# Designs tried in a protein design run: designed miniproteins, single chains, continued (4). Part 108

Each design is a single chain, and the fold is of that chain. pLDDT is the mean over its residues in the fold that is shown.

## One batch from the design tools (miniprotein)

Design m15981
Fold by ESMFold2-Fast:
Structure m15981 (fold): chain A 75 residues (1-75)
Amino acid sequence: MEEAEELLKKGQEAFKQGNWKEAGDYYLRAGDLYEEAGDKEKAIQAYTNAMYAYRQAGDLEGASEAGKKAREVAA
């Protein structure tokens, strides 16, 4: 969980700096770690944040992937 929390902090910092693509990448990695740990709630939150960050960056493929991962975890 510590690694996932660190990635969330890096994502938040990147997003604050306007580095939306980098923020999306950090949030996506955090979501993957939370999903592996069985923390569905945090995985969904991280993937959703990744989707929004990728949309801000204009990375429609990344946003679509993150959105699908969030829906799959929620199922």
Scores: mean pLDDT 86

Design m15982
Fold by ESMFold2-Fast:
Structure m15982 (fold): chain A 62 residues (1-62)
Amino acid sequence: MTIDEKVLEGEILVAFGRMAYALGDVELAKEQFEKAIEYYSEVDKEKAEEVRKEMEELLAEA
């Protein structure tokens, strides 16, 4: 079974975004989340929307 490469890259970018936010780098976190949304938007629109909502909620708390 072949896993879509863009899905894996998106998951890695989300993980880096979460880590950057935890370290206090809100700008880097936003950049990683936005890049993940771009990857997901081409292959999984539902996942792209989930990541966008997570980013908005997380940045609203910052």
Scores: mean pLDDT 77

Design m15983
Fold by ESMFold2-Fast:
Structure m15983 (fold): chain A 70 residues (1-70)
Amino acid sequence: SAAERERKIATSPPEERRKLLEEEVEEGVALIEAAVNTPRIDRLRYAIEHTPDEELRERYRAELERLLAK
């Protein structure tokens, strides 16, 4: 968890601490990116499940795949 990692950073030697801080920043960025895309991904999944048009559904699937690949 984030709290557990924060504790580990606080109790680590200076050299280990620097590396853990860099890892913390990288994970934080990844979480922010995931959070920003979540509503759009959820809406696309809803559209795929509720769209009767096969071609339009496939276009929604393609967009979802692009978002999940980034």
Scores: mean pLDDT 72

Design m15984
Fold by ESMFold2-Fast:
Structure m15984 (fold): chain A 101 residues (1-101)
Amino acid sequence: MTAAERRALAAGALGMRVAAYAARRGLSLERTARLSEAAYAGFEAGDPEVAVRKARELGLSEEEARAAGEAARIGLEVLAADEAERQALLARLGAEAEAAA
């Protein structure tokens, strides 16, 4: 896998976490987009707290800000992981999303 492919996979995991949260909470597409923007800001900065701060700046709730931080964290974990660790993380994320539904 190239560095670009690893980043794309990590961003995909972040996006999946955001989508799962948005679906469970019935968020609008616009609000989901802001949540994704905040999460990605933290991911790009390498710091989940940046996602939380960005979410607050975008007018998201404290619960939504926390969700943005968690999404950024999972993206960073996927990015840092080796291939086997990435597969395990993605499998756990899928299982958690199913258990939460």
Scores: mean pLDDT 80

Design m15985
Fold by ESMFold2-Fast:
Structure m15985 (fold): chain A 64 residues (1-64)
Amino acid sequence: KAVEAYKKAIELDPSNFNAWYNLGNVLEKLNRVDEAAEAYREAVRLKPQFKDIREKYEELIEKA
């Protein structure tokens, strides 16, 4: 399952922005909104200049 692969990548490198962002996308598609928001929050923390990801995180928090 894709979620497991991204979680493994994060265990090896917790600063891997792409792994956090992709994990959020996959979790959102699976309707796991709370977990998706957590993954996007870490992506925003690593690269706060990416406005689109911050907006996505805020939208999910409001919905969850």
Scores: mean pLDDT 77

Design m15986
Fold by ESMFold2-Fast:
Structure m15986 (fold): chain A 71 residues (1-71)
Amino acid sequence: MAAELLREASRYLLEAKVAFENGDYEKAIELFRKAIELAEQAKKVDPRYQPSADRLIEEAKKLIEEVKKKL
């Protein structure tokens, strides 16, 4: 279900933030990308989740850029 995909995306977003705070930058990027992938799937399954999924995708993309600054 789309709600389940978005819930999983949120979980990966939180895990990615923890990895970033722990200095595991490659793992953080991987987890942020996974969160984006799941949020994009949620939008395809049910367009009603598009606003929430788009916000998550935008946040994850901004955080990936922050991680890249630590290269």
Scores: mean pLDDT 85

Design m15987
Fold by ESMFold2-Fast:
Structure m15987 (fold): chain A 67 residues (1-67)
Amino acid sequence: AAALRETRAELEELLKRAPEMSVEELREVARKVAELARTGDPSLLPALAALAGAIHDQVRAARLAAE
């Protein structure tokens, strides 16, 4: 489906831009990732997992008081 293809492209772009994002922007992206994961679209899960992992590692490296 075209909508699914567009969503995957957006997730790939977010993954590439993540290192340039502020912590607040990363938290908003993480919230969006969690929301998309709840919709239960299995074809998006690998991209969502990769993006979530990258955000988690970056936040840990920054030594922020993470929840």
Scores: mean pLDDT 71

Design m15988
Fold by ESMFold2-Fast:
Structure m15988 (fold): chain A 75 residues (1-75)
Amino acid sequence: MEKKVKLSLGELAALIQALLTPLLRAHATRTPEGLDLDEPVRKAIKAAGDLMTEAEENGGEVLQSKLDEFLKAVE
């Protein structure tokens, strides 16, 4: 069975914000039509969303493999 990590939703949200904010600044371009996002940023946002959804559905428990996938996406 894969290792699970228990985080508060606030701790997980803080981690996601801390890692996504620099990535968004590096790979997002402001346009008149909105924000244009590069593929690495879109992948990282999707991974972050998947983590938050799993944490909300499982009382703060996420699979270590999903956390590792998000961490790789923000490198």
Scores: mean pLDDT 73

Design m15989
Fold by ESMFold2-Fast:
Structure m15989 (fold): chain A 74 residues (1-74)
Amino acid sequence: MMLSVEELRERVERLRAVIEELERRGLDDPAALARAREVMRELGIVAAPDMSAGELLDVFRARVEALEAEIAAQ
């Protein structure tokens, strides 16, 4: 499976939006956390049910970095 550069950019934008929402609303906001977990599920990332908001942010940031590296390689 190969994602186009355009699809990779769309995923980066979506992940950045979730990071911004978690940072803006606070790491214990249940609505922001529920949105983050929903996006992870849609992207095929399985989050542990006991994963903290900080750990979720770390996962999103790592995924953004990986996707940006993939875009740069193409």
Scores: mean pLDDT 75

Design m15990
Fold by ESMFold2-Fast:
Structure m15990 (fold): chain A 55 residues (1-55)
Amino acid sequence: MKYKVTVLVVGRDGSVTVVEKVADSEEEARKIAEEIKAQARAQGWQASEPSIEEL
């Protein structure tokens, strides 16, 4: 089974970027979501709650 991870990242200027990744497991999907959130925070950006969808 595959899982799609979607996170909306909002930059300081209000620009919105949609980040989508595919994972082979729900655990991998959660790790990817946390990595995206961590990278956004490191840049001073805001990240939405991740959406994890089974494909």
Scores: mean pLDDT 80

Design m15991
Fold by ESMFold2-Fast:
Structure m15991 (fold): chain A 62 residues (1-62)
Amino acid sequence: MPSAEEAARRAENAAKAAADTGHEAAYKQALIYAKKAREFAERGDDEEAARYMELAGKAAGG
């Protein structure tokens, strides 16, 4: 399982990928999950950060 910081970075990358493809709805949803992953990473919650990383990836990719 990735560290909380790595999970947050992966969630942010998923949101950026959605933005680059022009999928506005997917980007906005992935961005919300990326923000949550970052908040949990700042609290040291590796499990929740990883969960929101998965949600961001799913939102960005369908």
Scores: mean pLDDT 80

Design m15992
Fold by ESMFold2-Fast:
Structure m15992 (fold): chain A 74 residues (1-74)
Amino acid sequence: LVEQQVESLARMVRRLAEAGASPEYIAERVRRGLAPLVGEEAAEKIAKKVRELLEKGDVEGAVDLVRKEALRAA
C-alpha cells in the first residue's frame, strides 16, 4: 500500500534525523524511496523541501511534509 510505504519513509526521516544524519543524506533517501510511488519530478520537489526543513531543524515539519505531499502526489 502506498500509505504504508509513505509512512515508512516518514518514520525513516525521523529516525535518521534523531541519529544525526545530514539533511542531504536524508533528502536523497526520501527522493529514492518516493520516485517509484510519485515519479521522479515530484520526488525531487518533496526531497528538496525535506532538506530545507531539516536544515532549519524542523524534523516534525519534514515528517509531516513527506506524509502529506507524497500521498497527494501518488
Scores: mean pLDDT 83

Design m15993
Fold by ESMFold2-Fast:
Structure m15993 (fold): chain A 80 residues (1-80)
Amino acid sequence: MEEQRRLGAVYFSAAGIYIAAEDYELAAELALEAARHFVEAGDVEAALEVLRRVLDAITEALGPDHPLAREVAARLEEVE
């Protein structure tokens, strides 16, 4: 599961870059991919951290009713 954890970290780093660039759609896609790799690695804590961080950023920028915020929130509920 070492490769899954490394892939999760790479996608999480990329998601952070796109949050800074205000590309929330791509940031959400990358964060969901990062969370998936962390879950596959057995690192649920890392997956929750990624999803919560990107959800906070999207909610602040676009609001909690935005489709991207709902998608990330649904995935976070699934992982919890």
Scores: mean pLDDT 83

Design m15994
Fold by ESMFold2-Fast:
Structure m15994 (fold): chain A 56 residues (1-56)
Amino acid sequence: LSEGQKRALAYAKLHVPEAYEELKKAIENGDFEKAVRILVEKLGLPEDAARFLVET
């Protein structure tokens, strides 16, 4: 996992634990569009910030 992806997972586990498993599965499957959607919809991140974390 990238450092951005690790940080996204840590934030989900701490702040929205119900979204953690779904986010982890999306990232592990390489489904980055789903991961971005989860970060935006479940964690309330702006799309640009979510995409930066997933892709960098």
Scores: mean pLDDT 82

Design m15995
Fold by ESMFold2-Fast:
Structure m15995 (fold): chain A 68 residues (1-68)
Amino acid sequence: SGAEAAAEAVGALAAAGDGRGAAASMQKLHIDANTGPEAGRAGAAAGLAGDAAASQRLTYEAMVKAGA
């Protein structure tokens, strides 16, 4: 689905260390307030800190929860 493809793309950005791009993409996909902004910012911060695994995981989980 489009949401799955978007989550994969956001996760790939986070894994590549583009935490800002990942967070911006999450916001454009209108991730909800309980999950999206906080998880996206956490993922972006982890990516900028060099923790690509945490960044990817948090970004992907936020997308999945927003899509449920």
Scores: mean pLDDT 55

Design m15996
Fold by ESMFold2-Fast:
Structure m15996 (fold): chain A 64 residues (1-64)
Amino acid sequence: SEMEIERLQIFIDMHRIARDASLLLAERAREKGRLDVAAQLEAAARDTERVIAELERELERLKA
């Protein structure tokens, strides 16, 4: 349904924002020599990318 598609799109957008924020913060952490923090944020971004891919597949199924 359209409502389910809209909710899923919002959820995907939320995760994309979270991924982008993690990557930006990781870059800033590296610039400050906080390598452990940068690695943790990069790992979090990769985990979020996997979630986004799963949600995008579900969105495609709902639009079919």
Scores: mean pLDDT 90

Design m15997
Fold by ESMFold2-Fast:
Structure m15997 (fold): chain A 74 residues (1-74)
Amino acid sequence: MEIKESEVEISLLAMELAIAKQKLAQGKMTQEDVERLRRAAERAEELARETGDERAAEIAEELRRLAEEGEELL
């Protein structure tokens, strides 16, 4: 079984998404969290284009949504 670098990145982005969802639910999202989510969304979109992986595309959409929701709370 070959673990590709993109697979590791997708897993890390999924974990960032989960942490961000928890912070948003708790009302503890900071401006630094929002900036981090925007960068993560950009990277996920790039990975989706490079790999064609639907998981990366879905993660990118959710990360962008959370960044927008977090921005509204600041």
Scores: mean pLDDT 80

Design m15998
Fold by ESMFold2-Fast:
Structure m15998 (fold): chain A 69 residues (1-69)
Amino acid sequence: GSMAKEEEKKRLLEKLERMEKSAREHGILTPELQEMIEEARKLIEEGKLEEAKEKLDRLTDMGVRIATL
């Protein structure tokens, strides 16, 4: 339903913002990560939530892994 889609968009945007801040704070915000963040944002805006979620999961995992290495 539309409500689920709206809530998912909000959740993905919040996750994206937190990921970007974390990457910046840990000095790992590379041009490649920034491009993936922009791609995820575009997918969210287009309502491609499944693709956006996949991008965000990869970004979060990559960011966490780099930060904990």
Scores: mean pLDDT 74

Design m15999
Fold by ESMFold2-Fast:
Structure m15999 (fold): chain A 86 residues (1-86)
Amino acid sequence: DKYLEKGKELAKKGELEEAIKYYEKAIKENPDNAEAYNNLGEVLAKQGKLEEALEYYQKAIELDPRYKEALENEVKVTMELLKESL
């Protein structure tokens, strides 16, 4: 997936907004790509958009229920959201 790989490259360079656009393109080309949803969630979490990040991690888990990285990311973001609410 060329868009997924470009998104990863941009995210690694800290170009978060451009990474989001490429992950969105990856999802548009392959809507069942769990990795693209997980990676989009990670970029959103880095931007502090924790509720949006949680939604994308949940989509990744829906597509791949044993996706360890997405499961771990969901737990971490859920704990941060709980901490901010308390």
Scores: mean pLDDT 86

Design m16000
Fold by ESMFold2-Fast:
Structure m16000 (fold): chain A 70 residues (1-70)
Amino acid sequence: SEEALELLQKAGTLAAIQGKEETVALIQEAIRAIEEGNYEEAIRLLEEAKKLTPELEPLLDKAIEAVRKS
């Protein structure tokens, strides 16, 4: 989903600004999983990112919902 990728790019930028390198890596892996059509893995990675950076939870929840609709 283009919407999911846009939301994840925004979340990744915010995580990078905050110095959350592990969260950035999880978001990048989730983007790759989406591009490969592995939506279950993408959702798993985004749930881990939410636990690591709770401030991004609203954006990551929107991204997860966009992935589920794909």
Scores: mean pLDDT 85

